# Designs tried in a protein design run: designed miniproteins, single chains, continued (2). Part 9

Each design is a single chain, and the fold is of that chain. pLDDT is the mean over its residues in the fold that is shown.

## One batch from the design tools (miniprotein)

Design m4284
Fold by ESMFold2-Fast:
Structure m4284 (fold): chain A 90 residues (1-90)
Amino acid sequence: PSSLTDLVSTALATGSRETVTRLSERTGLKVGDVSALVDYARRAGLLPEAVAAAIERHQREGLPVGELKDVALEEDVALGVQALKEAVFA
């Protein structure tokens, strides 16, 4: 079985309706909500790990679906900051 991050990575790389549908089936999110999140992430150039983290936070913390884009952006920024810290302190 593919990891959530692997499915998100494929969706961001291809924009495939099939991958978006599989991601919807795996996460329980509506296809339209997944499609909107994937489209936003593709346009904004977000990391697949950030999008996956946003979905996991939605599932764990009960975050509103309308906040997924904002949370994905926050997770992407956090990953960028962590990478910068590792580069500076490595």
Scores: mean pLDDT 79

Design m4285
Fold by ESMFold2-Fast:
Structure m4285 (fold): chain A 107 residues (1-107)
Amino acid sequence: SIIDRTVEIIDTIIGYLRQMLTANIDEARAIFQQIKQLTARLFGYLMAIEMLNPAIAAEMRQRMAQIVRLLQQLGQAIDNRDMDEARRIAVQMIREYEKIRDIVRKV
């Protein structure tokens, strides 16, 4: 189902974010590109789920907006070679993706 595929993508992104917690800067850049590509694909699926389930639209758009802000902050931390900041942002992103997963699972 689209729900199962969406959850699988979220779990894959969370896996990459967990790898970020122990990554060096070069690994972090590669992981960040994977997270960006998977998040773009995830947003396509979330928009499809939202169209079929309008009751979750407002919360889902708020969560997606927060993910975009955190991705921008994570990219800046990596560009600044600040892995302590990158790891703090990655932990926040894991929590936001887990919230999206919980919303998707309740559809």
Scores: mean pLDDT 91

Design m4286
Fold by ESMFold2-Fast:
Structure m4286 (fold): chain A 62 residues (1-62)
Amino acid sequence: EIKKMAELARELINSSLEEAKKRLKEAALKEGLSSDYVGLALVLVETSLRNKKEGEEEIEKL
C-alpha cells in the first residue's frame, strides 16, 4: 500500500488540489487502498504543490 500511495502522489504532484482530491478518491476505490494511505498521499501532493508549510495548513482546512 505504501508503494501504491507513493505512485499516486507522484502522478498527482502536478495537479491542482481539487483534481488531486478527485483522482485520489477514485484511484483508492479502484486499487483498494485504505483511507489512511489516501490521506497520506493527499498530504504529500499538497506539500509538493503549495510548499511544505502551506500544504499542511490546507489539509487542516479539509
Scores: mean pLDDT 61

Design m4287
Fold by ESMFold2-Fast:
Structure m4287 (fold): chain A 130 residues (1-130)
Amino acid sequence: MDRAIALQQEIIARIEELRKKMPSMSTEETYEALRELKEEMTRLTNRIGLILLMEAADAEAQGKTEVAKLLLQAKDDIAANMVENLKVIDEMIEKKASPEEAQKALGEIVDRQRAQLDRLKAVQAQIDAL
C-alpha cells in the first residue's frame, strides 16, 4: 500500500505543477503538455495497479482473503478513475483547449485524484485493523 499511496501523491504533484505553469503557456504548449501528462498518468496509474495486484496475490497466498479483496477493489477503483480522467484529458486535446480551459479541467482532475488518495489511505487503515 505505501508505494501505491506515494505514486498517487506523485500524480497529484505533477498535475498541480502543470496547473501552475498553464497560464503562461501557448495553446500549442498546452496541447503538448496534456499529451505528456496523459502518458505519465497512464504509466504511473498502471504501476499502482500492478503493485496492488501483487500485494493482493501475496495476501491471498497467506490466507488473508479479506485483505486481498480490499486490494483488488482499490485496484479496480483506480482503473475506473483513470478512465474518467483520461476521457477529460482526451477531450481537451481533441478540441485544442485554451490554457484557461485546460487549467480548470486539471483542477477537477486533481480533486478526483485527491479523493482517490483518501480512498487508498482508508483501505490501508482497514488492512492495518485486520
Scores: mean pLDDT 91

Design m4288
Fold by ESMFold2-Fast:
Structure m4288 (fold): chain A 80 residues (1-80)
Amino acid sequence: MKSIREKIHELVEELRKFAEELAKTVEEAKKIQEIFLEFEDEVNKLYQEYLDNPSISDEELLEKIEELKKEAKKKMKEVA
């Protein structure tokens, strides 16, 4: 089975592909990319919290990342 890092990478990659398909203009692409970079920063912070706190399960971490992904998608759609 894939490691937690590989599962996180797959979630990040899915959002990256969504962002690339959504942008129709260079200005939209720039704004969408800024939202994507904010998402990656938040995922990195969440992963650091996960490493520092053994009470956080893999499932809880992935669920929080999926919620961040939903929020990022919503923001991306607002600029497209």
Scores: mean pLDDT 83

Design m4289
Fold by ESMFold2-Fast:
Structure m4289 (fold): chain A 91 residues (1-91)
Amino acid sequence: ASPELIKLLEQTLEGLEALIERMRSSPWTPELAAAARDALALAATIISLVDPELAQEIRARVAAARTAEELLAILEETAEKIKEIIEKLKS
């Protein structure tokens, strides 16, 4: 994999982890929910460069999410999947 792709995935992961920490430590607002959806849409776009099926699954789950708890779960699972992708690409 290209160094540029790995860097992009690492930056995406850092952004998701920062958002997850903020959501755990702050009251949920419509603005935070919108930020979560935007972050997941960006993450799915980047993931689609390596795993288009996983990207489509993430997009479908985000579209179906109705609660703050569901969005947080998708964020946490997406962050873990990005970690797995980075590890695989570095091997």
Scores: mean pLDDT 86

Design m4290
Fold by ESMFold2-Fast:
Structure m4290 (fold): chain A 85 residues (1-85)
Amino acid sequence: WEALDRQAFPGPVVGTPVMLKSGTLAADVVVETENGDVVLPKGTEVLITRGYVEEVAKGVVIPQVGTGVLLKGKMTEGGVVKEVT
């Protein structure tokens, strides 16, 4: 899941904890991935992340707020969810 989390957020993740919560999707969600858009059906179990740390310049690390989805089961290599409601 840690490697998948890093793929959900562009740039290196540096040592700062992200908040992880588990949940089940209440509706179908479209996830943007490197392999195109993937539809996650209602009932898919996910790990939801909020906030991450990104190195924005060499030796400079800035905390950023973002929403990511870590997927359990058949999804591979991560994806970027712009907004999950």
Scores: mean pLDDT 42

Design m4291
Fold by ESMFold2-Fast:
Structure m4291 (fold): chain A 66 residues (1-66)
Amino acid sequence: GPAEEAGRYGRLAEEAGGEQGGEAADKAASFGASGNWELMRKAAEEAPTEEAKEYALKAGEAAHRS
């Protein structure tokens, strides 16, 4: 479900951007779950690579759906 999806995207963000990618995804998921779209997107932008940013955004969006 959406919670499992958020976890998978978080792991992919960590793979693509290391610890910073995973941290960005965790923050994005937290803000996504609370419906704070602006902070979710800003958190995802903290990821160090474009690929990690995309996964962090997907983690946030999946967390919002759960």
Scores: mean pLDDT 84

Design m4292
Fold by ESMFold2-Fast:
Order: structure tokens, then C-alpha cells, then sequence
Structure m4292 (fold): chain A 99 residues (1-99)
């Protein structure tokens, strides 16, 4: 997980927000697998910020939002999870319309 976060941070420093978002999603997935839901939430939030800077219509943004919704649901934050899921659907639609 630490190496994935470091790679994401290095990508951000270079302005490579696509690569940064991908590494933060991978790091969040690892944290989620380890049961560290708060860390997974923070990493998916970083992935969302990077994906928005890269391309607000990207599939990466929709993926990060969906993963955030799953973690919020696991944390018992049902209203926040529902909002993140709704945004993921909207962003996925925007991505498909951009094709």
C-alpha cells in the first residue's frame, strides 16, 4: 500500500493525474482488503480529486466514486454511500456520452 501511495504522489508531482488516480484506486483497494476502511476512504477521495483534475468525464472518476460508496456502506454511512453511488452513475453516464 505505501509504495502505491508513493507512486501516486510522484505522478501528481509530475502533473500525471491519470496515473495518480489509478495508483490511489489500487492503494484504496489494498486498504479495503486489509479491513482498513478509513484509510480506503481517504485513498478513494484522493483518487477522485486526481481523476477530476485529469478528466471529469473519465471512467476513473466513476470507478473511484463506486469504490468510495462501497466503503461508506461498510462504515455504516448509508446516506453518504447513496450520494456517492448516485454521483458514480452520473459520471459513468458522462463518460459513455464522451465516447
Amino acid sequence: MEELIKKGEEAEKKGDYETAAKYYIEAGDEAKRQGNLEEAKALYERAIEAAEKYDPNSGLLADALRNLAEVLEALGKEEEAARARAEAVARRRAFLESL
Scores: mean pLDDT 84

Design m4293
Fold by ESMFold2-Fast:
Structure m4293 (fold): chain A 55 residues (1-55)
Amino acid sequence: SREEILAEIRRIVGQLPPELRAMYEADWDGWRRASEAELRERLETLRLALESARA
């Protein structure tokens, strides 16, 4: 569901380094208004960002 995707996005953002987390949190209001399809795309981008930060 859309709410499940938002919860997963919040979980991943919380695991990012503070600098990256602040950037993504600044756009949180936009994410709350996004469609499920848009949220899925944002989730994939976040997963890549998390992997890059860990590498």
Scores: mean pLDDT 77

Design m4294
Fold by ESMFold2-Fast:
Structure m4294 (fold): chain A 76 residues (1-76)
Amino acid sequence: SDEEIRKKLLEAGFSEEQVDEVLKLIKEGGIKHPEDIDWMIEYMKKNGISPEEFLENFETLGVDIGIELIKKGVGL
């Protein structure tokens, strides 16, 4: 649910405003698979990517493309 995603993002260091941006991307279809949020958080943690850097990079690439590229082992 959106509440579970919100909790996970807050625990990962996202601000409430940044969480709202991610939830908006899910609602608008920019994130097709909300279950990928756990995987994205782990990727950010492993690579030292801040919430701000994550949002800026994925807005540039398109969130769906960004997720697909990372899953294929392509760095940001």
Scores: mean pLDDT 67

Design m4295
Fold by ESMFold2-Fast:
Structure m4295 (fold): chain A 59 residues (1-59)
Amino acid sequence: QVQQLRQQGQQAIQQGDYDKAIQYIGQLRDLGDTQTAEELADQLDDQGVTLPDSLRPPP
């Protein structure tokens, strides 16, 4: 499940579908996979998309 969400999130980022990418990041956080959620959030930041604090992993 986690790997599928990661792949879907990365694909959404590549397609420019940032709303879907944010949704997948939220689902990963709900599953407790904060590491993968952080990796996807960092990729969105690199694209210039600012995530709300509630979706970013703590420092």
Scores: mean pLDDT 73

Design m4296
Fold by ESMFold2-Fast:
Structure m4296 (fold): chain A 70 residues (1-70)
Amino acid sequence: ISREAGDRAAVLAAATAPAVGSDDVDPAEVKEFILAVENGDVARAQELLARLAARGSLAAILATIRELVP
């Protein structure tokens, strides 16, 4: 099992799959993610999403996005 590849795979999995058991989702970081998407900065949006998903749940992030975009 590769140390570096395993660590990166875990971060990518957290960004693409819902993480349960964590609720560390900062509304400010979600707002930054929305702003990056609005500006078409896909790289920044992916970076922010990966950090949010690693520390919080993707479901909570999506719920916050929906609340911030009426």
Scores: mean pLDDT 64

Design m4297
Fold by ESMFold2-Fast:
Structure m4297 (fold): chain A 93 residues (1-93)
Amino acid sequence: SMEELKKLAEEYRRRLEAEIARVLELAKKYGLSDEEIQQIEQTLASILKSFEESAKEAVEKGDKKALELEYEIALALVYMIRGIINIIARNKQ
């Protein structure tokens, strides 16, 4: 149902926000500069916004598979940013 898909989209959004918060804390822990952290935050905010727009469309179309795919893509992009943070941190030591 549309209500079940709306609930699932909200759960996926909350999971993405939690993972984004973890990635930002990792950047701070590794001693990235305020400028680098701001650039990462803007990139992560863009990923979340893209997910929200795609999730809304999937919910409106009743397409659970599209919603699940958009969540998996957004999560993979967040993990890619985490990988980049690890590379930056290594190069500063």
Scores: mean pLDDT 90

Design m4298
Fold by ESMFold2-Fast:
Structure m4298 (fold): chain A 81 residues (1-81)
Amino acid sequence: SEQDRLAQLRELLAQLSEEPAALAQIAARHAFDEVIEALNAGKISEEAARAALALIAEHPAVSEATLAELRGRFDAALAAR
C-alpha cells in the first residue's frame, strides 16, 4: 500500500540520517567494485585488492556495515578464482 511505501521511505531516510556520510558509502562501494573487476581481470594482485579494502576501512566515514559488505565481496571474488 501507499502507507507501507511511505513507512519504508521514512525508515530508509532515518537510516541515511544516522549515516552522516551516505555519499562515502556509495563511493566506497563503487571504488571497490572497480577493484574487484580489476582483480577478476588479473590486472591487480590479491595483495593490491586487500590494500584497497584496508584503505577504505581506515576512512572514518565508512560504516562497519559497508565494510562487512565489501569484505564479503572480496571473499566471494577470491573463492571464484
Scores: mean pLDDT 73

Design m4299
Fold by ESMFold2-Fast:
Structure m4299 (fold): chain A 67 residues (1-67)
Amino acid sequence: MIEELVERAVEKIARELGLDPATRERVLEALRTAVESQNITTEEEIETLARQIVTGLRAGREAAAAR
């Protein structure tokens, strides 16, 4: 199931990047919405999108801290 692929990608990235539970939940929710809206079905695309979401969240926080 796509949901299982989404959860797997988030778990993998959370482990590698040491994401807080709150951040992990936000990434999971955002990824589910994006996958559903964009009809993404491949594991590779889901993983790429998950990494982009994490990067976006961190970049946004960094930009806010710098500005």
Scores: mean pLDDT 74

Design m4300
Fold by ESMFold2-Fast:
Structure m4300 (fold): chain A 81 residues (1-81)
Amino acid sequence: ASVAKTMVLGLALRGLLSVEDALRIITEIDELVKQGKSNKEILKKAIEMLRELLARYEAEGASQETIDAIKAFIDELEKLL
């Protein structure tokens, strides 16, 4: 959970992710933590949200740098499952 939030903030700081999208992901992670969800459940939800975000950014014509960064982030989170 903490690692995922740090990576989301890092992407936003680099301008690869909007502040609005970063805040939405962080807020959802924090809610799952409050609900006592397991790390595995939190990671699965984060991966789901990032895949939805990736599909939207690809449809909107985001830069290849942004697309590649989100794909790399998803891959890193999947290794933790």
Scores: mean pLDDT 80

Design m4301
Fold by ESMFold2-Fast:
Formats: sequence, C-alpha cells, structure tokens
Structure m4301 (fold): chain A 71 residues (1-71)
Amino acid sequence: MERAEKFAKEQYEKFKEQAKSMSVEESLTLRQELIENIEKELDKAGVSDQQKAELISEFTLRLTQVIKEHQ
C-alpha cells in the first residue's frame, strides 16, 4: 500500500504542474494514462475490488478538479 500511495501522490503533483502548460485535450489524455497507471499499482498491491473502485474514483475526481481549475 505505501508504494501505491506514494506513487499516486507523486503522479498527482506531477499532473498539477504539467496541467499548467497543457491544453484541455492533452490534460484529459494524461488523466486517462495516470488512472491506468494507478490501477496497475493497486492491482500489484492486492487491494479488494471495492477499495480499488473507491480509490480510482477519488483519484479521478482529484485529477478532474485540476483540469477544471485550468479551463
């Protein structure tokens, strides 16, 4: 879990910085890529399907909020 949590936090901070210079379309594409990467890390961590769905939903909302702030 610690590795997946650290990875998610690092990816979120990187996304916030990159989104400042990206178009909305580029940000949406990167959001999808980051979601897929987080899903892979959660699969490796062996979390339950319910926990995975909840964490992915929360992460997706956080990334979406970053995109909205730069529109």
Scores: mean pLDDT 78

Design m4302
Fold by ESMFold2-Fast:
Structure m4302 (fold): chain A 90 residues (1-90)
Amino acid sequence: AANTVTGSASLKGTGKKGKFTGTGTAESAGATAATVTVELEAEGGETATLTNTVQVNSAGPVTMTATGTKTWEDGSTETVTRTVTQAAPA
């Protein structure tokens, strides 16, 4: 049977456009993968979208390692990697 996992994601860091923060959502793409989309905002007010594909554990706590690319409003890009852990459904 297919398993569905949903969750939230957050990022903080410093990059090309200074300090940034962001929040977003995650949804399953099957038993062992999820897609995560995060909207980011830099201290200067510039925004970016980070899109990642992550591997999820369908049993127990969900551990996701996300790698993706930010695109800032000036067209510049940078790569981000982050790991998050969330409780799985019982």
Scores: mean pLDDT 61

Design m4303
Fold by ESMFold2-Fast:
Structure m4303 (fold): chain A 80 residues (1-80)
Amino acid sequence: MDNTLALAASLGFDPEEARAALEALVADLAPEVAERYLALVEAGAAVALKQPSLEAAEAAVQAWLEANREEILAIIEAAK
């Protein structure tokens, strides 16, 4: 969760609150779904953090979401 917490901090959120929110979210998921979800969020945060501006980060994350659409849909389906 290092990249996810770093992104939260860059957006003005408290990293401890962000961590607690993620832990609460994944506590209700099956362990395999929680792992896939956290890996996806961490990868997306890493893409955002590599960009020089918030606007560039938003565009890069949107492109990354489109490229990873199949995995996102699989996680949503597994969480049902």
Scores: mean pLDDT 77

Design m4304
Fold by ESMFold2-Fast:
Structure m4304 (fold): chain A 64 residues (1-64)
Amino acid sequence: MMSEWEKIVERQIERLGRLIDEGRVSPGQAEEARNSILDLARKYLTPEQQERFEKRLDELMAKV
C-alpha cells in the first residue's frame, strides 16, 4: 500500500510520462517537471523510494 505522498508522486510521474509519450512537452518543460517531482520525493519519501522514482524519471527523460 502506498502512502498519500507516494500516490501524489506516482500520479505526477504518470502525467509526465503521458505528456512525453504524446510529444506535448519541450525538453525544458520536462526538466522543470522532473525537478519538481524530485523535490516532492526528497521532502516526503524515504531515500529508497526517492532512488526508485529518480531512476524511473531518468528513463522517462531519455525519451525527451
Scores: mean pLDDT 81

Design m4305
Fold by ESMFold2-Fast:
Structure m4305 (fold): chain A 77 residues (1-77)
Amino acid sequence: MEQLEKHAEYMREKLGLSAEKLEELAEKNRELSKYYRRLYEQTKDPKYLELSLAHEIGAELYQTYADILKAKEEAEK
């Protein structure tokens, strides 16, 4: 938990990624996951399943960081 908070803060301070931007990245990764899932269903090529899962994991991480930053922003002035 503490490590995720440090990563979220790093993204805000060093990469300039706001909670809103992280949510946008999470949504884009969810869309890419769905896109590659459709390609897997059409081709049955395992590489598309791998890409779909990777983007799904990315979406979960970005959403978690966004949620942490929103909680911190509510606690700040």
Scores: mean pLDDT 80

Design m4306
Fold by ESMFold2-Fast:
Structure m4306 (fold): chain A 94 residues (1-94)
Amino acid sequence: DPGLIRAVERIMEELREAALKNKDLPDEEKEKLFNEQIEMLVQLFRDLGFPEEVIQEVRELLLKAKEALLKGDIEKMEEYLEKAREVAVRAARE
């Protein structure tokens, strides 16, 4: 579904932009905002009918991205966000 692929890519880019915008906030606030985005994305993917194994794989990658963000490792955060996007986009194609 091309519409589903575009929606997934847009949501993943919005998460990335929010993480970059908020990167200089206190760690407690960064963690809270990132956790809220993860929960919204997980619920959205569940509502869209994604398999639970895909949702869990994306969640694990996003949790690794959060850990990298909290350590100030923006390059590693970007790497995990890109891996999460690839998993989600692949699931949307299949």
Scores: mean pLDDT 85

Design m4307
Fold by ESMFold2-Fast:
Structure m4307 (fold): chain A 84 residues (1-84)
Amino acid sequence: MKGVLELRVTATWVPGTPVTRVEVEAVLYVEGEEALRLSATVDLVDGVPSAADAAALAALEAEVKAAVDAVDELELVGEIRGPL
């Protein structure tokens, strides 16, 4: 099976605060069909996520890794949107 993992990152600074909101979306396509779509939102305070947000990101990473383990050929595509 051929898979394409698309990772999208949107970073938005919250004006007047030390907070940057980072939205991460992972989409896995297998043979041209969408097989998995996962997202996590992480608020970074001075560049540091909360324990809950870090756990959510780790859970997303684990699900993506489990899904790609079923794919024989993997292509990675990254996209960054928004102000950093």
Scores: mean pLDDT 76

Design m4308
Fold by ESMFold2-Fast:
Structure m4308 (fold): chain A 81 residues (1-81)
Amino acid sequence: SLNEEISKEIQKALEVARKAAEEVGDDARSLYERVRKAGTPEEIAKEMRELADYLRSQGHDDLAEELRKEAEKIEEVVKKK
């Protein structure tokens, strides 16, 4: 179902965000917590883009790109509703 597809993409996105926060450290962890606590798929995608922008500002361009791609996947699945 579409809801299962959304849940799958969210779980992948959260795993990517968790690994990025673990690699970068405490400043990224607070932004990861915002992603984790977001109440809707749309809010999760938004908070992931904020985390990606932060990571890019700190020179972690590859991690930022990966997070943006995961946010885009969530947004694409949500548009199917």
Scores: mean pLDDT 81

Design m4309
Fold by ESMFold2-Fast:
Order: structure tokens, then sequence, then C-alpha cells
Structure m4309 (fold): chain A 100 residues (1-100)
């Protein structure tokens, strides 16, 4: 928003892209760190919440992944995207089943 006083307007988008690359490389801890930084810039971004959930699921942290998927689903529902919310709630249920 400001040329001299703010980070690039798309920093959280770039962090998501870099986190995705690290995730595909199997660098899960580094991917988690980038997605958590993206959430600091945009705490309610459902795309970042979903991606962080995928990283935690890949780490075997199924309960934490399920919580993030549910948070992402709530945000997508608020945005008028009920199909994405339903898909993420299904992912949360699957992750919870794996945690048991």
Amino acid sequence: MDRLLALDPDDHVLLNLEGGQLFHQGRLDEAEALYRRALELAPDDPFTLENLGKVLEAQGRYEEAAELYEQAAERYEELGLPKLAEELRAKAEEARARAA
C-alpha cells in the first residue's frame, strides 16, 4: 500500500508460493515456517490455512491439520464459497480419523 513504509502488497502470496515449492521438495519444516509467516501477514487467509494444514498432515500432525482445515472451511464459507468449505471439512474429518 505504501512504497516506503510497507512490505510488498503480495508478500503473503509469495510466501505461499515459496512454501508450496518447499512442500513439493519434502522440506516440510521450512514450508511450515513460510506458511506461518504468511499467516502473520494475513491471519484469516483460507488458502494459507489450507496449505499449512497440508504440511502438518504430511508431517503426521493430523489433529493440528484437521483444526487448520476447519478454520479454512469457516473462512471460505464466510467468503461465499460453500463447496470449498465442504471439501475442507471432509479433509478435516479424514485427518481426524488418521489421528485416532
Scores: mean pLDDT 80

Design m4310
Fold by ESMFold2-Fast:
Structure m4310 (fold): chain A 56 residues (1-56)
Amino acid sequence: SRADAAAAELGKLARKLINGIIPSDAEIDALRARYADDRVTTLTLDGFEDTIKLKK
């Protein structure tokens, strides 16, 4: 399902962050565009961006 696909993409992003790999702004923006109508996904992406700012 679309929700399962979103969860898988967010899981990949989380795995990168856990391993110290900083996702690109383009990668995050692409996910925002793909799941723009998914409030849970967009809020989760906001949390990832806050985490990335703390690592920079």
Scores: mean pLDDT 79

Design m4311
Fold by ESMFold2-Fast:
Structure m4311 (fold): chain A 84 residues (1-84)
Amino acid sequence: DAAREALARAAERIVRTLGEEFGVPKEKMDEYARRAAEAARAGDTIAFYEVLIELVKSAPHSERRDKAIEILKEQIEAVEKVRE
């Protein structure tokens, strides 16, 4: 499915962008990018956001990191409410 592959590529870009912004090592970014792409191909939106939370948590502590984690958790809650 071309649409799911496009989503997987977008997921990889999001992981690299956030990882670079928050100072995640490249080796860790490659691993998280793969996991995010797998979640995107599966259409698992919750798993995708959980991977982003793990990525951000692996970065050095900062107030911006904590705020990003809260925003990502809000996205999971929004998805769960729609699916209930």
Scores: mean pLDDT 82

Design m4312
Fold by ESMFold2-Fast:
Order: structure tokens, then sequence, then C-alpha cells
Structure m4312 (fold): chain A 74 residues (1-74)
């Protein structure tokens, strides 16, 4: 079942990633970044965190920082 698959994928990690991604997205939008572009990046990172059990919270922090830096450079 999906519930057992989620348990095997560390639900605590997924909850931490969701909180981190949402906080980073809110901050980026508050700094004047395009909400639709920020949402697209946040969704991609979140989907990877759900799909890849080896994608750590530290990896998420790095990828979020890099993605936001790229959006600021646009």
Amino acid sequence: SHLEAIKSRDPEKIAEVRKLVNEAADKAIAEGLDPSKVASVATAIMLRAIADPNYTVEDVKKDVEEAIARLKAE
C-alpha cells in the first residue's frame, strides 16, 4: 500500500523537507521572486524527496539554495 511505501521512505524526513521547502519558498516570494517559478522549483524538489529515499535533508537545503540563486540571477 502507499502508506507502507511512505513509511519505508522515512515520513519524518518528508515532513522536514516539506517544512524547509515551504519556508524557503515563502521567503523567496517575500523577497520579490515570481511565485509561479518558486512553486515549480519547490514542487520538483518535493517530488524528488518523495521518490528518492537517498535524497537527504542536507541535499534539499543545497538544492533549494542553488535553485533560488538561479531564479535571482534571472
Scores: mean pLDDT 77

Design m4313
Fold by ESMFold2-Fast:
Structure m4313 (fold): chain A 87 residues (1-87)
Amino acid sequence: MQDQGVQAGIDALRQTGQQLGLDQSVVDLMVQSLQYSHQGNFSLSQQLSSQAVQLAKDLGQLSQLYQVVSVSTQAITDTFNRLQQQS
C-alpha cells in the first residue's frame, strides 16, 4: 500500500520532469530523496532535497522543480485516496 504511493510519486517525478525539461540530475536527486524519506532516513532525504533545490536554482529551473514536486505530491495523495475508497 505505502509502496504504491511512493512508486506513483517516483513515476510522476520522472514523467513530469521529462515533460517540463527539468534536468535529469535534479529529478534523480528528488527520486532518491523520496526513496530515503520512505525508508525513514530523513537526514539523507533532506540533504538530497536541498541539493536538488540548489541545483535547480543554479540551472534557472526552480519553477519547474516546484511544478514537478506538486504533481508528485498529488499523485501520492490520489493513490492513497483511491486505495481508501475501494471504488
Scores: mean pLDDT 80

Design m4314
Fold by ESMFold2-Fast:
Parts: sequence; structure tokens; C-alpha cells
Structure m4314 (fold): chain A 63 residues (1-63)
Amino acid sequence: DEELKKKLEELAGGAEYRYNDLTKQRDDLLSNPSMKDQALVLQQRADKQLDLYQAFKQMAKAN
């Protein structure tokens, strides 16, 4: 289903955007040593978006 494939690519793009945004926020916090714990939370959230990106890309390829 070509339409399903396109929707999965759109979902992958959304996850990629959120991953990039969260990693940028993490990097901004890492400039301050007292913010390492907060940066770790953002990294964990970014890793979840990366997992979603990879899953949606794999699903799009399988369709």
C-alpha cells in the first residue's frame, strides 16, 4: 500500500525532527555541568524518538 508507505515516511520524519530538537536541547544543557541529569533525561527521550524513526523507516521499507 503506497499510501501507508507515505504515512510511515511522514511519521519517520516527525520522529527525526523530535530527535534533532531533543538532542539540541541536550547539547545546550551539557554546556553547564550542573545540568547533566537533565541532559540525560533529554538524551533518553531523544533515544526513544530515534527508535521510533528506525521502526517507521523499517515498516516503510517492508511495505
Scores: mean pLDDT 86

Design m4315
Fold by ESMFold2-Fast:
Order: sequence, then C-alpha cells, then structure tokens
Structure m4315 (fold): chain A 100 residues (1-100)
Amino acid sequence: SELLERLRELGRQLLDPSASVEEKRRAAEEMERVILEILLSASPEQQAELLAAWRRFSAAYERYLAAYEDPSASEAEIEAARQETGAALDELLRLVERVL
C-alpha cells in the first residue's frame, strides 16, 4: 500500500535523531493528513480504533519532542521517549494495514 509505505517513511523521519524539531513536526503534520485520508474510507469501528491509536501516537511523539528540546533531559530519557513513540507508531501502522 502506497499510503502505508508513506506513513512508514514519515515515521522514520520523525524518529531520526539527526532530524530537527521542525523536520519532525512537518513529518507529523503529513502523517496526520495521510491518517485523515485513510479515515475517510474506513468503517466506523475502524475509525474509532485508528483515532485512538493516532491520539496515543501523538501524545507519545509530543513527549519525545519535549524531551528532545529539554536541556535538562538525559540521553536515556530522550531515547526512552523515542522508543515509546516507536512502539505507538508500530501499533498505528498495524491498524492502518488492517484498514487498507
């Protein structure tokens, strides 16, 4: 699926530790547009599951960006937030694959 591969690529950009906060935010904004497109073709049950997964992913990546921008955050704290975001992304992608 082209949409699934696009989400995987955007997720890699968002989780790239060398990427700027602005690049990560642009990746997240593009992911939201792709998710909205998928939601338009999904059943009501699939829409509810995807929205819940998207909210979990969004909460995780905002925590990751906050840790990344925090000068008091340790490398371990940033990496833990990055791993949590990756896990939420994997769940989101599994749900997207079932819809497409």
Scores: mean pLDDT 86

Design m4316
Fold by ESMFold2-Fast:
Structure m4316 (fold): chain A 100 residues (1-100)
Amino acid sequence: SKEDIEKFKALLEKAKELILEALELIKERYPEFSDTLEEMKKYIEEKTEELKELAEKDLERAKELFLEFLDLVIDFFEKYKAPKEIIDELKAIKKEVQEL
């Protein structure tokens, strides 16, 4: 439904903001990864726009790809010790997407 698409887009934007915040915090702790983390930020921004466009055409496929993406991001953040609060919020977003 249109309401589910708008909710999906809102969850996607919220996840993007949390991911970008965590990447900045990781960059501050690991400046040797600065270039890699800047490329990851560009990838996050591009993927967010792609998934928004996909959701207008195929919400179920957009959900599948977003859930796969969230799993990869959560694993990365757990490995590099991103703030627990951000990881917990991303896990909550994952659950909300699954319930759409």
Scores: mean pLDDT 88

Design m4317
Fold by ESMFold2-Fast:
Structure m4317 (fold): chain A 84 residues (1-84)
Amino acid sequence: MDRLRRAEAQVVDTLRRMGVPDAAIDAARAVGRRMAAAPSNRARQQLIDQFRDAMRAAGYADTQINNLVTLARIVADIARAEAA
């Protein structure tokens, strides 16, 4: 758990240094929580794909999108570990 929380903090710090607004960071966390609750790997992948498309449409660079997706995956792992 401590490693996942440290990884989350590190990715959030990186995103803030890239100029990504807190609203987008919070959106990534919300996607991560939805991924943790998703019934299948297909549903989780659809959530990630939809989020990538939304961030690209909003004008975020691939590097920013990749870090946002990484944050969503870390949050999903934390949520699953807390539910176990």
Scores: mean pLDDT 87

Design m4318
Fold by ESMFold2-Fast:
Structure m4318 (fold): chain A 69 residues (1-69)
Amino acid sequence: SLEKALDELRRLLLLNQTDTISKEELIEIAEKYLGVSRERVQAIIDEITDSDTLTFEEALEVLRRAAAA
């Protein structure tokens, strides 16, 4: 569910002591909690950022778009 994906995103950021998340970590969260394919999540990320890392706000937008599918 989206709620579980968001909880895991917050938890991961706290555990890693960082304010950004890698594309790979975000893809894994979306696959596990939303059931979305890696290729689909990657395509959504590419629409939002050209960076190898995402801010919390960018990661939220990716998860929202993935959940809307």
Scores: mean pLDDT 82

